Designed miniproteins, single chains, continued (5). Designs and how they scored, part 10

Each design is a single chain, and the fold is of that chain. pLDDT is the mean over its residues in the fold that is shown.

## One batch from the design tools (miniprotein)

Design m16315
Fold by ESMFold2-Fast:
Structure m16315 (fold): chain A 60 residues (1-60)
Amino acid sequence: GSEARLAALRELARMLEEGKEITNADIQRLAKKYGISVATVRRLLRLLESGRMDAEGVVT
Protein backbone atom coordinates (compact mmCIF):
# COMPACT_ATOMS: atom_id res chain seq x y z
CA GLY A 1 0.00 0.00 0.00
CA SER A 2 0.87 3.70 0.11
CA GLU A 3 2.43 3.34 3.58
CA ALA A 4 5.04 0.88 2.28
CA ARG A 5 5.94 3.27 -0.57
CA LEU A 6 6.28 6.18 1.88
CA ALA A 7 8.54 4.08 4.15
CA ALA A 8 10.72 3.15 1.16
CA LEU A 9 10.83 6.81 0.06
CA ARG A 10 11.93 7.88 3.55
CA GLU A 11 14.74 5.27 3.65
CA LEU A 12 15.92 6.32 0.15
CA ALA A 13 15.88 10.01 1.21
CA ARG A 14 17.92 9.17 4.33
CA MET A 15 20.50 7.23 2.28
CA LEU A 16 20.86 10.13 -0.18
CA GLU A 17 21.16 12.66 2.70
CA GLU A 18 23.98 10.52 4.17
CA GLY A 19 25.78 10.77 0.79
CA LYS A 20 25.40 7.03 0.19
CA GLU A 21 25.52 5.70 -3.37
CA ILE A 22 22.30 3.76 -4.01
CA THR A 23 23.20 0.54 -5.86
CA ASN A 24 21.02 -2.06 -7.64
CA ALA A 25 21.52 -4.28 -4.57
CA ASP A 26 20.05 -1.51 -2.36
CA ILE A 27 17.08 -1.15 -4.74
CA GLN A 28 16.43 -4.91 -4.65
CA ARG A 29 16.76 -4.98 -0.84
CA LEU A 30 14.26 -2.11 -0.42
CA ALA A 31 11.80 -3.73 -2.87
CA LYS A 32 11.89 -6.98 -0.84
CA LYS A 33 11.82 -5.20 2.55
CA TYR A 34 8.74 -3.09 1.74
CA GLY A 35 6.97 -5.59 -0.54
CA ILE A 36 7.02 -3.30 -3.59
CA SER A 37 8.44 -3.78 -7.09
CA VAL A 38 12.01 -2.87 -8.10
CA ALA A 39 10.45 -0.54 -10.72
CA THR A 40 8.55 1.29 -7.95
CA VAL A 41 11.76 1.78 -5.91
CA ARG A 42 13.53 3.14 -9.03
CA ARG A 43 10.62 5.52 -9.66
CA LEU A 44 10.76 6.79 -6.04
CA LEU A 45 14.52 7.37 -6.40
CA ARG A 46 13.98 9.43 -9.60
CA LEU A 47 11.27 11.50 -7.86
CA LEU A 48 13.62 12.21 -4.92
CA GLU A 49 16.50 13.26 -7.21
CA SER A 50 14.17 15.55 -9.22
CA GLY A 51 12.64 17.00 -6.03
CA ARG A 52 16.08 17.67 -4.52
CA MET A 53 17.21 19.58 -7.63
CA ASP A 54 14.02 21.70 -7.59
CA ALA A 55 14.34 22.30 -3.81
CA GLU A 56 17.98 23.45 -4.30
CA GLY A 57 16.75 25.94 -6.95
CA VAL A 58 18.99 24.44 -9.66
CA VAL A 59 16.35 23.29 -12.20
CA THR A 60 13.13 25.14 -11.32
Scores: mean pLDDT 73

Design m16316
Fold by ESMFold2-Fast:
Parts: structure tokens; C-alpha cells; sequence
Structure m16316 (fold): chain A 86 residues (1-86)
């Protein structure tokens, strides 16, 4: 689906950003910018699905970072939750 394609590209962006030494806040900004751009080409139903997936996965990422997990571990949690929500 178009939503699955967007989520898979966001996962790739997050993985690359971790390898580039980005912080969790920088990774969140990159993923939010990408999602905002892609939402312009999605239907209302697809946009709602993406917003739900992003809400769940981003919340888990933020909570992991707040708990003192590394950027790598926080992003791994994001990926797990995003895939689970698909």
C-alpha cells in the first residue's frame, strides 16, 4: 500500500540518520518532514492510517529516549512499533 511504502522509506531514513550520528530529536524532525511531504499525495484514509502509525511509533521512540536508551535502541523500538501497526 502507499502507506506501507512511506513507512518503509521512513524506516530507511531513521536507520541512515542513526548511522550518521543524528540525535533522536533530529531523527524525529527528518521523519516528520518526510511524512508531511508524502501526506500531500495520500488519500484522507491513507493519511489517517499514517498519522496513527506515526503517533504510536514516535511516542514509543520518545519514551525510549526519555528512559535513557541509545539512539540506535530508540530507533529499533520505533521500527518494531511501526511494523506492528502496519
Amino acid sequence: SPVEEVVNEMIKLAEKAVKDGKTVSEILELMNQYALEKMKSLSEEERKELEKIMGLASTALIMADRAGESAEESVAIFIREAKKAL
Scores: mean pLDDT 88

Design m16317
Fold by ESMFold2-Fast:
Structure m16317 (fold): chain A 90 residues (1-90)
Amino acid sequence: LEKKANEVIKIFSKKEMSDEEFEKALENAKELIEERAKEGPEGALAAAESIRNAAKLLAESVGVPEKGKKKLEEFVKEAEKHAEELIKEL
């Protein structure tokens, strides 16, 4: 799970990120949450938490630009929102 979460957020370590790259990263995050939701609500929560934790570690690392940190925060919020909505359907 942690390895998959790290791969999902890896794009945010780039100095330049397009809107298309942001949307693709968000799609990948939603897919990970949906895959884990098959294990039940706890799986979806674990996936969202792993994404949040991976994002926090990346934001604390050297070389992530300020613009990237803002997009990363927006990304984490969207991923958490998707997990919450998905859990309501389970």
Scores: mean pLDDT 75

Design m16318
Fold by ESMFold2-Fast:
Structure m16318 (fold): chain A 80 residues (1-80)
Amino acid sequence: SALQQRLDQAVAEMEQRDTQELTAAGRAAGEQQLRDAGLVLPPEEKERLVAQLTQQYIQQQLEEEGKQSAEAQMEAQLAA
């Protein structure tokens, strides 16, 4: 149906925006972590580490979101 196609498109657009925001936050956190550590790296190595830290940040956020969702579901089941 046309409604289903519109909903699928809206979900995809939302996921793309969330991915961009999460990537930007992870990159900023990675760069800050390197600055706080006082690491002086060649630009290529710095970019590689920032990319790795960004990926770790995204994974940690997804795992934490999953944990919170599971805890909320468990609390809802216990409250019922």
Scores: mean pLDDT 72

Design m16319
Fold by ESMFold2-Fast:
Structure m16319 (fold): chain A 88 residues (1-88)
Amino acid sequence: MIVGIGITGMSKAQAQALLDKLKAQGKATGAVIGDNILSLVLHMSPAQAEALAEQLRKQGLKVKVSYGDTREQAFTGASEGAIELEKE
């Protein structure tokens, strides 16, 4: 099972900085989508991914956790989930 997270509520610069940090740590791959959505595929367990999501939510960010059988499925689910959270 592959885990992804979609994050909204940060600036494009903040999203890029978080992506670069996690990539440098070998913990994630992903992309910034549009101006304020960060979609990540995580290189960690589901429990660790949920803990990261909780930490980000405590910072005031909206976070969607997605699961898939492939990295593409996890990334797509995370991206779509974050877009839906942005609309609300």
Scores: mean pLDDT 82

Design m16320
Fold by ESMFold2-Fast:
Structure m16320 (fold): chain A 55 residues (1-55)
Amino acid sequence: SRLDELLGEILKLAEESGDIYHQMLAQMAFFTSGTQTEDEATKYAEEILEKMKES
């Protein structure tokens, strides 16, 4: 799914960065995927991925 693709990219960026901030963003995205609707989690994951790319 689109959400799974986004979560995979987020995890990869967090692991490559070695930065606590990026790791925290990845944790938030995964938590949201387990607690919100798929549509809401997907939108949030897209926003998180953009933040990680801009940082």
Scores: mean pLDDT 78

Design m16321
Fold by ESMFold2-Fast:
Structure m16321 (fold): chain A 74 residues (1-74)
Amino acid sequence: SRRDELLERAVELLARAGEIAQEADTPEALELWNRIHELTLRLFEAYAADAPVGELEELLRELERLVKELEKLA
């Protein structure tokens, strides 16, 4: 389902972000990692609460934005 695809994408982004943050090893990367982690937890909670797909897509878009910012630091 679309919801499951969004959840899988969030898990993939979280894993990638963790690797980038570890490699960058800066305070700025750690701050972005913390924001990404918190946003991912919000997405998981929204998924568990059966939130509309549009809400999950909005959370995923913000997650993708933060990961791109983190990638610029690596």
Scores: mean pLDDT 87

Design m16322
Fold by ESMFold2-Fast:
Structure m16322 (fold): chain A 100 residues (1-100)
Amino acid sequence: SELEKLLEEIEKLLKEIEEAIKNKDFETALKLMGELSKKLEEAFKLDPNVSEEEKKKILKEIEDLAIRAHLYYAQGDYEKAEEELKKMIEKVKEALKKIK
C-alpha cells in the first residue's frame, strides 16, 4: 500500500539521519529530517487511526524542534543542535508507533 511504502521510506530516512548525527554531519541530518517530516505528513494523510488533532499536534511539535535545531546549527551550537535532532527522532518514532 502507499502508506506501507511511506512508512518504509520514513524508517530508512531515520537510519540515515541517525548515521549522519553519529558522524556529526548535522547539515545532512537537518536536510533528511526535512524530507522525513514531509513523508510523515503524507503518511498521516493516509492514516485513519490517529485523530486529525493529534496529527497536527505531532507535526507542530516536530516543526518546533526542527526550527530550534536549525537555529542552533546556524549559531554554531552543534551540541544543542544534536539534542534537538535527537528529540525529533524520538517524536518521529513515537508517531510511527501510533500509525502501526
Scores: mean pLDDT 87

Design m16323
Fold by ESMFold2-Fast:
Structure m16323 (fold): chain A 79 residues (1-79)
Amino acid sequence: SHMEAQREREKRFLERRYQILTAQLEDMLATEGNPEVADMLAKLREAWATKSDPEIDTVMREIAAALTKALQERMLARG
């Protein structure tokens, strides 16, 4: 059905976003050694292992928003 095909596409998109965000956090942890990044990575991995797709999406959005805010704050501190 169209709904099943849409859900499958959403799941693949979620999996891709998880891979990208995980890689980004791993790179940041390797370069910066920031414990907050380590906590974010742990929360993301736990959510992926234990939570539903909507809950995983929420966690990923929260982490992405936190990273965007941190970048914006660094840019504002320079200007």
Scores: mean pLDDT 80

Design m16324
Fold by ESMFold2-Fast:
Structure m16324 (fold): chain A 93 residues (1-93)
Amino acid sequence: SVEELVEELEEVREELRKADLSAFSPEERAQLAEQLRGTAEMLRKMGYPELAEVVEEMAEVIANPEPGTADPLVPLRRLEELLERAKKLHEEE
């Protein structure tokens, strides 16, 4: 269900908050982004393409942190914003 997928996304957010994104290697970030892209594909198959787009945006932020910033919280803030949007899309369905 969409509720279960949102819960998985919340778990990913929690893990990112604990792990510090700056400690992730580019390979580790790429793997996490691939996992999120898989979740987005599932959301599309379930009929939620708008929610899938938000999850793909999350994957992009993880794979490509904003250049020129040393603050690992910048990507996390963007992920939190995208996750809040995903929750609202789910609540309105």
Scores: mean pLDDT 69

Design m16325
Fold by ESMFold2-Fast:
Structure m16325 (fold): chain A 80 residues (1-80)
Amino acid sequence: VEARLRALAREVVDEAVARGELAASDAEAVVAALTEHLLALLRHLIDTGKIDEAEAAAEGMDPFSRRVTLEVLDLARELA
């Protein structure tokens, strides 16, 4: 699970660096922070069972944040 979330974080950060939206020197720290946030979200969803509310909230997100959030929701459903 962690490896999958880290792979998603890396993919996203690499895209941001390629577009010049993030400095390459910050990439490792951002990948680590994003992975921690996604793991915290996954634990919260499993603990509370509020997957439907999180999915509704994701509909208002930018495409990047929505994609990442929906992947975490899928993992929460698998582990429930």
Scores: mean pLDDT 75

Design m16326
Fold by ESMFold2-Fast:
Structure m16326 (fold): chain A 83 residues (1-83)
Amino acid sequence: SGNLVLPRRLAEETARDTWERLRRERPEMSDEEILEESVRAAVKAVVDRAKKGGASEETIEGLAELAREVGEEVARRLLEEAE
């Protein structure tokens, strides 16, 4: 369903933007801390949007898992590229 494209894209963009911002603004943070913050931001963005849209608890839970998986994938990829 095309309805999953928007939350996936939001998670990808939020994770990448958070990673790039923290790398620039917080050079003292470890790679693991930046990865965790990027994933957390992606989950929060997707969940907040779903809640505002009136999504069910089951839908919110599923979208949170999707956002975590996508955020982790993006952050791990960026970590590997940072050599």
Scores: mean pLDDT 83

Design m16327
Fold by ESMFold2-Fast:
Structure m16327 (fold): chain A 93 residues (1-93)
Amino acid sequence: SRLAREGIDLLTDALNEAARAAKEKDEKLAEEVEEARRRVVGAYANGTIEDTLKEAKKAKELAVEVAKKVSEELAKRVEEKMDKGIELLEEAV
């Protein structure tokens, strides 16, 4: 599905941005976000859309919390991108 691909691209972009920004302040937090990204991609590749949505929602909570430690602006951007990605996955069924 084109919607599912667009959704996963937004999710991975947001997670990569959060991890990269966090790495300068806390490598451990960056690793946790990178692992969440791998779980989202893995669920998309090998599981159902429902599995991917579960991992995406968990990843959003983590990524937004980590991004807030960097800046409020980054946290808002990460949250907006991940919300759009989740919405596209939900539309993909």
Scores: mean pLDDT 88

Design m16328
Fold by ESMFold2-Fast:
Structure m16328 (fold): chain A 71 residues (1-71)
Amino acid sequence: KEKEELKKKAEELEKAAQQAKDMAKGFLDKSKQLGKTVGQDLADKALKAAQMFEDGAKELQKKAEELRKKI
């Protein structure tokens, strides 16, 4: 049962990593649109948000891999 709990936790972290990656993509796409329509300052803020979510996704993925190694 402990292996099942670790597997479930790894799956939750993998889902969170995927959500963070999807959000990063959304902010990246928004940055490109904002730069063309509203201005570079808002586009730069969206780029920073995209980078933060991408970094977060990588950290969550690493944690999930560590848990899977314990199964």
Scores: mean pLDDT 81

Design m16329
Fold by ESMFold2-Fast:
Structure m16329 (fold): chain A 71 residues (1-71)
Amino acid sequence: FDKRAAELTEKRMKELEEERESYLKKTQGTPAEAVIAREKAADIDTELNLLKSLYEESRKKIQEEVERAMK
């Protein structure tokens, strides 16, 4: 997991957070738009949680491997 991959992942997570917030604002529109916006926001939230988990897991794995190599 190189520095460029980390930067791209962080940028993607920020974009998804902004999209999620945009959809949450649309929930205050018409009832039909609110239902669709809530569903889209939930999908984005799921993707964000997966990306965050994978990012943290990758960082932890690298940290553990470095620690193992040092012993």
Scores: mean pLDDT 75

Design m16330
Fold by ESMFold2-Fast:
Structure m16330 (fold): chain A 103 residues (1-103)
Amino acid sequence: SVEKAIEEIRNYADEAIEKLKGKTLEEARQIVDEFTAKIVEILKSLKNLTDEEIERLRDEVARMVSRIAQALLDQGFPREEVARLARRVMDAVDDAIEEIKKK
């Protein structure tokens, strides 16, 4: 269900934020890539989504990416590096959404 997917997205964001504590930029990139892979897997597992449901999922992911970005900034990572990581996540999510729209 969309509601379950939103809950899982939030839970993976919380897990990623906790894992990011005390990490190097290289380790942070790996954690963000793991988060991205989990979100893409959740999105691609869903079938027969309405445009409204797709938008709700995208909005929730964007909110979680903003939370992860803020956690990275709060840890002192450079703004430019954090912006690049956030963009990579949203690019992968938007690619997954395009594949969902074909179903």
Scores: mean pLDDT 87

Design m16331
Fold by ESMFold2-Fast:
Structure m16331 (fold): chain A 108 residues (1-108)
Amino acid sequence: DGDEVARQALELALKAVEYALKGDFEKAAEVLEKLLELLREAGASEELIKEAEEVLELAKDPKADGVEVAKKVVELGLRAVKELAKNPTLLTGLSLRLIGELLDLELL
């Protein structure tokens, strides 16, 4: 079910954001690997899979900035929710949660 996958993608994205902001890039990368596996299993588009791989590579870069990683993770989460969510009310709710997170990151 695309709606359940969209919910799981949001939860994993928010966990990756939390770890990235704490400077725990090893755990952020671990959570992003779980998100990438979820997207592959769900049959996500090649474009979304490529973006997830790029965000994971950014999190593994020893010069990575936590806020930059967190912003890219939120953008990835928004695209995943948009592609996978089937229910319009759920799509709106999950998107607003991620937009709120992105706005909070702009204030850092």
Scores: mean pLDDT 88

Design m16332
Fold by ESMFold2-Fast:
Structure m16332 (fold): chain A 64 residues (1-64)
Amino acid sequence: MSEEEFEREVALALAYMTLGLEKSSKNKDEKSIKELEQVIADLEAGRITPEEALARVLEILKKS
C-alpha cells in the first residue's frame, strides 16, 4: 500500500464517520450532509486529493 493510498483511506474513513455523526444528530444539517456526500463522491472518483478532502471535511465541521 502506498502512502497516497493510505491517506485516501484515512480521508474516506473520516468523511464517512463525519457523515454518520451528522445523520445521527438531533439537529440534522442537510447542507453539511450534502457537502460530505459530495466530498466522498469526489474523493472516490479521484477528482480531489486526500488533503483537499480532509480540508473540506474540517471546514464542514467548523460550520456545524
Scores: mean pLDDT 77

Design m16333
Fold by ESMFold2-Fast:
Structure m16333 (fold): chain A 61 residues (1-61)
Amino acid sequence: MEEKRRELSRLLAQGKYQEALDLAFELGDTDPATLRVLVNALDPSDPRVQELRKKLEELLK
């Protein structure tokens, strides 16, 4: 999990948001800062983005 989270951070730094979204979904255990970046950078109508938004809201509660 740690190595995959590092990979996710690398994808975000490179602006590879679609690949980062795919990896975040596979991990299911994502940092709130990462979720916030993906939700803001990607299409809000994407069902996966909407799911990450719900996760982010739950984690920040």
Scores: mean pLDDT 75

Design m16334
Fold by ESMFold2-Fast:
Structure m16334 (fold): chain A 81 residues (1-81)
Amino acid sequence: EAEAETAARRAAREASIAAARANIAANHTPEEIEAYVARAEAELPPLVAEAEAALAAGEAPTEEALREGAADARALIEVAR
């Protein structure tokens, strides 16, 4: 059942990302999206390093939550490209 739960979570996330992409494209200007992407690209590497350090210290959310957050960030970057 773990596989079925993982598949259901992935499907829900994919649907959520698709809805977010559509909403961003419909409600934001290209300049707003570009500014967000540029900022994310500048800030993501230090934030990833910080998150990895916090995870090692046992203070961060699960690895799964971090991977999900990274996937969402990548999806937003992909919309602008």
Scores: mean pLDDT 61

Design m16335
Fold by ESMFold2-Fast:
Structure m16335 (fold): chain A 78 residues (1-78)
Amino acid sequence: SEALREQAARYAELGQQYYQQGNYLLAGQYFELAGEYALQAGDRGTAAGSYRNASQAYRLAGNYDKAEELEARAKEVA
């Protein structure tokens, strides 16, 4: 779906904006949403990239369990 791809891109933009602001928790949440929407659109490569970005953001936020979960998910969907 084009709408799902556009929504994934919007969430990735929000994730990047929060990441640049140092709000790593919100960055991780938006990158995770970007990955979910990309995956629903059938874009596995974009989904894997977004999940890796989310993993990095969650690590910087100190949420190591969530970071490991998303890195595993990125490997699964790639």
Scores: mean pLDDT 92

Design m16336
Fold by ESMFold2-Fast:
Structure m16336 (fold): chain A 58 residues (1-58)
Amino acid sequence: SAQELREQAQQFRKRAEELRKQAEKEKDPLVKDILLGMAALLEGIAAYLEKKAEKLEA
């Protein structure tokens, strides 16, 4: 359902925020880049799910 997709998107966005906070504290540049890349990927998935939820309500 559209609601389930939105709830899943919110969970991905929350996890992305956690990863960005971890990246701020990370001293290893390679690990920092990986954490930021993972956060960006999760944000992209969330945006895709939000778009799909909109179409299901139309």
Scores: mean pLDDT 88

Design m16337
Fold by ESMFold2-Fast:
Structure m16337 (fold): chain A 107 residues (1-107)
Amino acid sequence: MVRVEALGPATADTAGHVSVRVRVTNPSGEPAGLVAAPVIDGAPGDALGAGVAPDGAVVEFGAAGVDLSRTDGLAVGGLRGDVTATDAATLAAAEGRAVAPLGPVRP
């Protein structure tokens, strides 16, 4: 089972740039697919990005143009194999999921 762990809160600036750092663990030793989405009103929105990470990797997801007034944080989901879809349904199907709350907004 893929595990995803947030390494702190999501960071944001006043321009709507948001990033989160996560650690990925896959006990099979195979790479895991990752998808990240903003949490808006308590639910994951449209995916910000997808990628692949090896077991034990620390990965940073970034996005621009995020509505900080409605964003609670970032959700990151882990799946076995490659992620080709970047939508909320892919995040909901993830084996492991972490939510990083939005930290202080920086200028």
Scores: mean pLDDT 69

Design m16338
Fold by ESMFold2-Fast:
Structure m16338 (fold): chain A 69 residues (1-69)
Amino acid sequence: SLNAVQQRVAIHELRELAREKGLSEEQLELLIAAIRSGATPEQVAEIARLLREGRVEEAVELARRILAQ
């Protein structure tokens, strides 16, 4: 799991990517919830990678899987 500083940095990067890629508020909140729920550093990196590549639906699906754990 991420420490508090890593979580804050990841959420900041995620908000910036969400603005750039045109994510809905619902999609952004789901991604943030996944990070806060105990996503691993590897899972957070994969979410950011998918968003940078414009693969928004795949990033959201990964977040749903993390929340289902």
Scores: mean pLDDT 86

Design m16339
Fold by ESMFold2-Fast:
Structure m16339 (fold): chain A 97 residues (1-97)
Amino acid sequence: MEEEKKELEEAQKFYNDVKARGDKLLAEVDTAAKTGTKEQAIELANKGYEEMKKIRDEMLKKAQESKSEEVKQVYLNAAAIAGITAARLKKKADELA
C-alpha cells in the first residue's frame, strides 16, 4: 500500500527526469548545430541516442519488476518517451552528417 504509493511517486519522478533530459539533449544538439559546431552537434546527438536507449531499457525493466499496473504504466510511458527521444536524436545526427 504505502510502498505502492512510493513506487508511483518514484516512477513519476523518473518520467519527468527522462522527459527533461531528452528535451535538454535535443535543445543542446540544435544549439550546437546553430553555433557552427556541426561535429559537436553530431557527437552530442549520438551520445544522447545511446543514453536514451539505455534509459529506455532501464525503464522497461522497472516496469517488469513493478507489482502495480499503475506503476508499470508510468514506467512504460517513460520508456516510450526515451525511445522516441532516442529516435529523434539519431535522426538529427544522420541529417547533420
Scores: mean pLDDT 85

Design m16340
Fold by ESMFold2-Fast:
Structure m16340 (fold): chain A 77 residues (1-77)
Amino acid sequence: VRESVERLFGPLFERLEETFRVPPEEARPILEEVVREAEEILESLRGKVPEKVLEEVRREVEERAREARRWIEERER
């Protein structure tokens, strides 16, 4: 179960890493899309995966998104 969840979010985290390589204008849409897709996946897994696992994944998504958002904001200065 955990491995399956990791496989689902692996590609999203890879796309999120692209935000650190592209200009802010391109990075912002990527961040928004990844966050939206992550929320959709988390919602679809509700009841199918233990809540503790979903909470751990949600925290990781939030942490990575926060870091990417700060990076984008700093580059827009």
Scores: mean pLDDT 78

Design m16341
Fold by ESMFold2-Fast:
Order: sequence, then C-alpha cells, then structure tokens
Structure m16341 (fold): chain A 73 residues (1-73)
Amino acid sequence: SELDELKKQADELISKARELVEKMTDPEERERGRAAIEQLEAAYKDAVENGDLDALKQVVDSLKAFIEELEKR
C-alpha cells in the first residue's frame, strides 16, 4: 500500500538523519538536529495514527530537505 511504502521511506530517512546528526562535531548543532528529528518523528506518528497520507508525504519531504541541509555542511 502507499501508506506502507511511505512508512518505509520515513523510517529509512529518520535513521539516516539520526546518523548524520550524531556525526556533527558541534554539540549545539547536534542538540538542534536531535530536536528537529523528534518533531518529525512526532509528526510521522500522528500521520500514521490518523492514516493521513498527505501529512505522511509532508513528513517524508521534510526529512529529505533536512538530510539535504545536513549533507551541504
């Protein structure tokens, strides 16, 4: 299902974002990165609980944008 595919994408992107954040050398940037991931995980949980595909797509897009920003550093 589209829901299952989006869940898999979100899980993989969250895992990647966590790895990138933990590799950051600045402790303040790591703390902000962790907080950003926690917010995205909360949005992911809410989207899944409500079966909101549009919200879940938004979470996936936000995770992709966040990872792109981390990789530019």
Scores: mean pLDDT 87

Design m16342
Fold by ESMFold2-Fast:
Structure m16342 (fold): chain A 82 residues (1-82)
Amino acid sequence: AARAEIEETLSALDEAELEEARAELERQLAVAEEAIANSSDPERIEWLARYLRGLLEALRQGKEALADLLLRELPRFEELRK
């Protein structure tokens, strides 16, 4: 239950406040994926894959901390969604 509530709250926040950050991340991920796909150097591909995973991990940590904060303020965010 908690995860679904967090995801809904984060979705509402993303549309209201994090839309730009989400779009920017998606662009960065697309660029990294193109670089990996176009690389002819196996070592470079491995390095880029680790970089991509590191970026996702950092964002996951940020989302987790943000989700904890938002759980305390769910009533306010639900009111904003209405």
Scores: mean pLDDT 53

Design m16343
Fold by ESMFold2-Fast:
Structure m16343 (fold): chain A 61 residues (1-61)
Amino acid sequence: VKPAKVEVRWSPDGTRAEYRVEAESREALEALRKQAMDDPDNAKRSELMGAVLAGERRLAA
């Protein structure tokens, strides 16, 4: 299975980071989601989970 691509973008003021996820398959996206849930950093986990949900929306379109 091809891994999902993760891109990090900072807001113009540098105070926020936006994660962007591109996956060729739902399986790759689910693998990334699983790894995000195992991350001990709660803030990093929540941001990555948001990006995974955005990626799922993109695959559904």
Scores: mean pLDDT 63

Design m16344
Fold by ESMFold2-Fast:
Structure m16344 (fold): chain A 89 residues (1-89)
Amino acid sequence: SKLIQLVVEILKKLGYSDSEIEKYVKILKSGDKNDIEKLVKELMDKVQEKYPDLFTEEKRKEILERYKKGKISYTEIVEILLDILNKAE
């Protein structure tokens, strides 16, 4: 799954252990929409905490509003987060 591959790359860049990453992969494989949403929001929180100048509150708000309107998927949100982490390197 593209979503699983992107999430694993983000977690590695954020310094998560292999054991922690395995737990998140199990959540994604479950396909539970509420668990996936909680995970994606947690990743947004972690990226904002580490790189607040690159992932601003305004940008986060815009992404969440686009999601509420059905204009962006979880996979696209995770791609945006990965792009931010790549720019920070």
Scores: mean pLDDT 84

Design m16345
Fold by ESMFold2-Fast:
Structure m16345 (fold): chain A 67 residues (1-67)
Amino acid sequence: MEENEAISALVRDAVAGKDIPERYFRREVTADGVTRLVIGREGLSRVLGRPSDAPDVVVTAYPPEAA
């Protein structure tokens, strides 16, 4: 649902404004070299301030660019 995408944006904004412990995040590197910072259900619940049954949410994706 569109709401799930809105939640992803809210999580990203909340993370940017708060020092969320990295234990709530997983780093995932795809075959395409994209590095994703993923927040799990437990971390998502902490960021939202309420229980959430949502699956892991991709908070940030870094494209395979060497700058």
Scores: mean pLDDT 59

Design m16346
Fold by ESMFold2-Fast:
Structure m16346 (fold): chain A 63 residues (1-63)
Amino acid sequence: MVEVRYDPSDPEAVALYQEALDEMARKAREVYEKTGDPEKVEEVMREIQAELDRRLAELRARK
C-alpha cells in the first residue's frame, strides 16, 4: 500500500494516522541521518505501519 486513506468520520482513526505519519517522518529522517541507508528507513517505516495496522484493527473491533 503506497497511500493510506484517512477516515475523518472516525476521530480516533484520524488521530492514529496523524501520530503514525508524524512518527514515520521523524523516524525516517532520524534513521537516514544516522545510517544513510534507505533499507534501514524502509525497515522502520514497515515497523510503524505494522503498529498502526494493529491499532487500527483494535479500533475497528471496538466500533
Scores: mean pLDDT 73

Design m16347
Fold by ESMFold2-Fast:
Structure m16347 (fold): chain A 104 residues (1-104)
Amino acid sequence: MAEMEEALEVAKKYLARLAGKSEEEVEDLGWRELPGFAEPAHVLVVKLDDGRYLVAVLYREDGRLVLGIGVGETVEEAIAVAADPARALRITVESLRSALEAIE
């Protein structure tokens, strides 16, 4: 539980920075069952200034917490991109923690 809470905080900070938004503008959609995933994934959404949606899907892969990031004209399209390893920008939560901690 604590690991997932910390991962969600890191994910929200990263998604907000990518979008040029505050963490408060990141909407938490909670746990979702997504096509192609054996376990439910946690979904975060933020609306971009151009009207598109930026989505992060947090899930476990090979015992690691991974973020799939996608963009779409709708929330549903952005989730579909974020959940697709061929289309998503994928980054480990450990790599995100290191990147955020390195920012003085």
Scores: mean pLDDT 78

Design m16348
Fold by ESMFold2-Fast:
Structure m16348 (fold): chain A 65 residues (1-65)
Amino acid sequence: SEADERGLERLLEYAKETGVVKVEVLSPDKLGLTYLEGSVEKQAGAAIGAMGLAYEMGRSVYMLP
């Protein structure tokens, strides 16, 4: 849906703004999250935020190496 697409755009923008996580679309219901260079505390906060936004959209987040 258009609302789902806008939600995904917001999530990707959020991840980019944090600078410590990258989010990518693996499938329509699945997102991949990669840690970028940064402190563990910032990475954890960014991952929690991204997972929260994904949950609101009904998408699952998978941690990537």
Scores: mean pLDDT 82

Design m16349
Fold by ESMFold2-Fast:
Structure m16349 (fold): chain A 85 residues (1-85)
Amino acid sequence: SLLEQDKARIKREAERFVEELEKKESLTPTEIVAGLLMASAAIWAGDYETAARLLEIVARQAEKMGDTELAERYRKLAEEYRKKA
C-alpha cells in the first residue's frame, strides 16, 4: 500500500539523517528542529529505535547549550521509545 511505502521511505530517510547529525560536533537551530520533526515522522512510521537516536542527538545539543532540563526530557523520551523497539 502507499502507506507502507511512505513508512518505508521515512524509515530510510530518518536513518540517513541520524548518520548525518551524529557526525556533527554542534547543531544549528534548523538542524535541531529538523531532528525533532524527523523523530516524530520515525515514530509515526514505527521506527522507535531511530526516533530514540534522534531524540538523544537533540538532547546532547540542548545540554551543550546549557538547557539541562530540556536535555533530560528528551533523554527520557528516547528511553521510552527505545523500550518500544
Scores: mean pLDDT 88

Design m16350
Fold by ESMFold2-Fast:
Structure m16350 (fold): chain A 70 residues (1-70)
Amino acid sequence: MPLEQLKKAAKLYAASLGHLLSDEEAKKIAENAVKKALKEGKITEEDIKQGKLDLLGPYIAKEVKEYLAK
């Protein structure tokens, strides 16, 4: 399932910024990144089903940064 890979990407990105995400936090970040990318028309549901997760990398990074913003 693409969600598990996106959760892992969110956790790795947050760790690179010195932060540890819980599974629940990583799931919320991944789900929000997917929703925003689909809403902006930058990816399609077909792209997600085909495992084109590289297209979601910038969205995961942005969601992690926004989540960690004070």
Scores: mean pLDDT 78

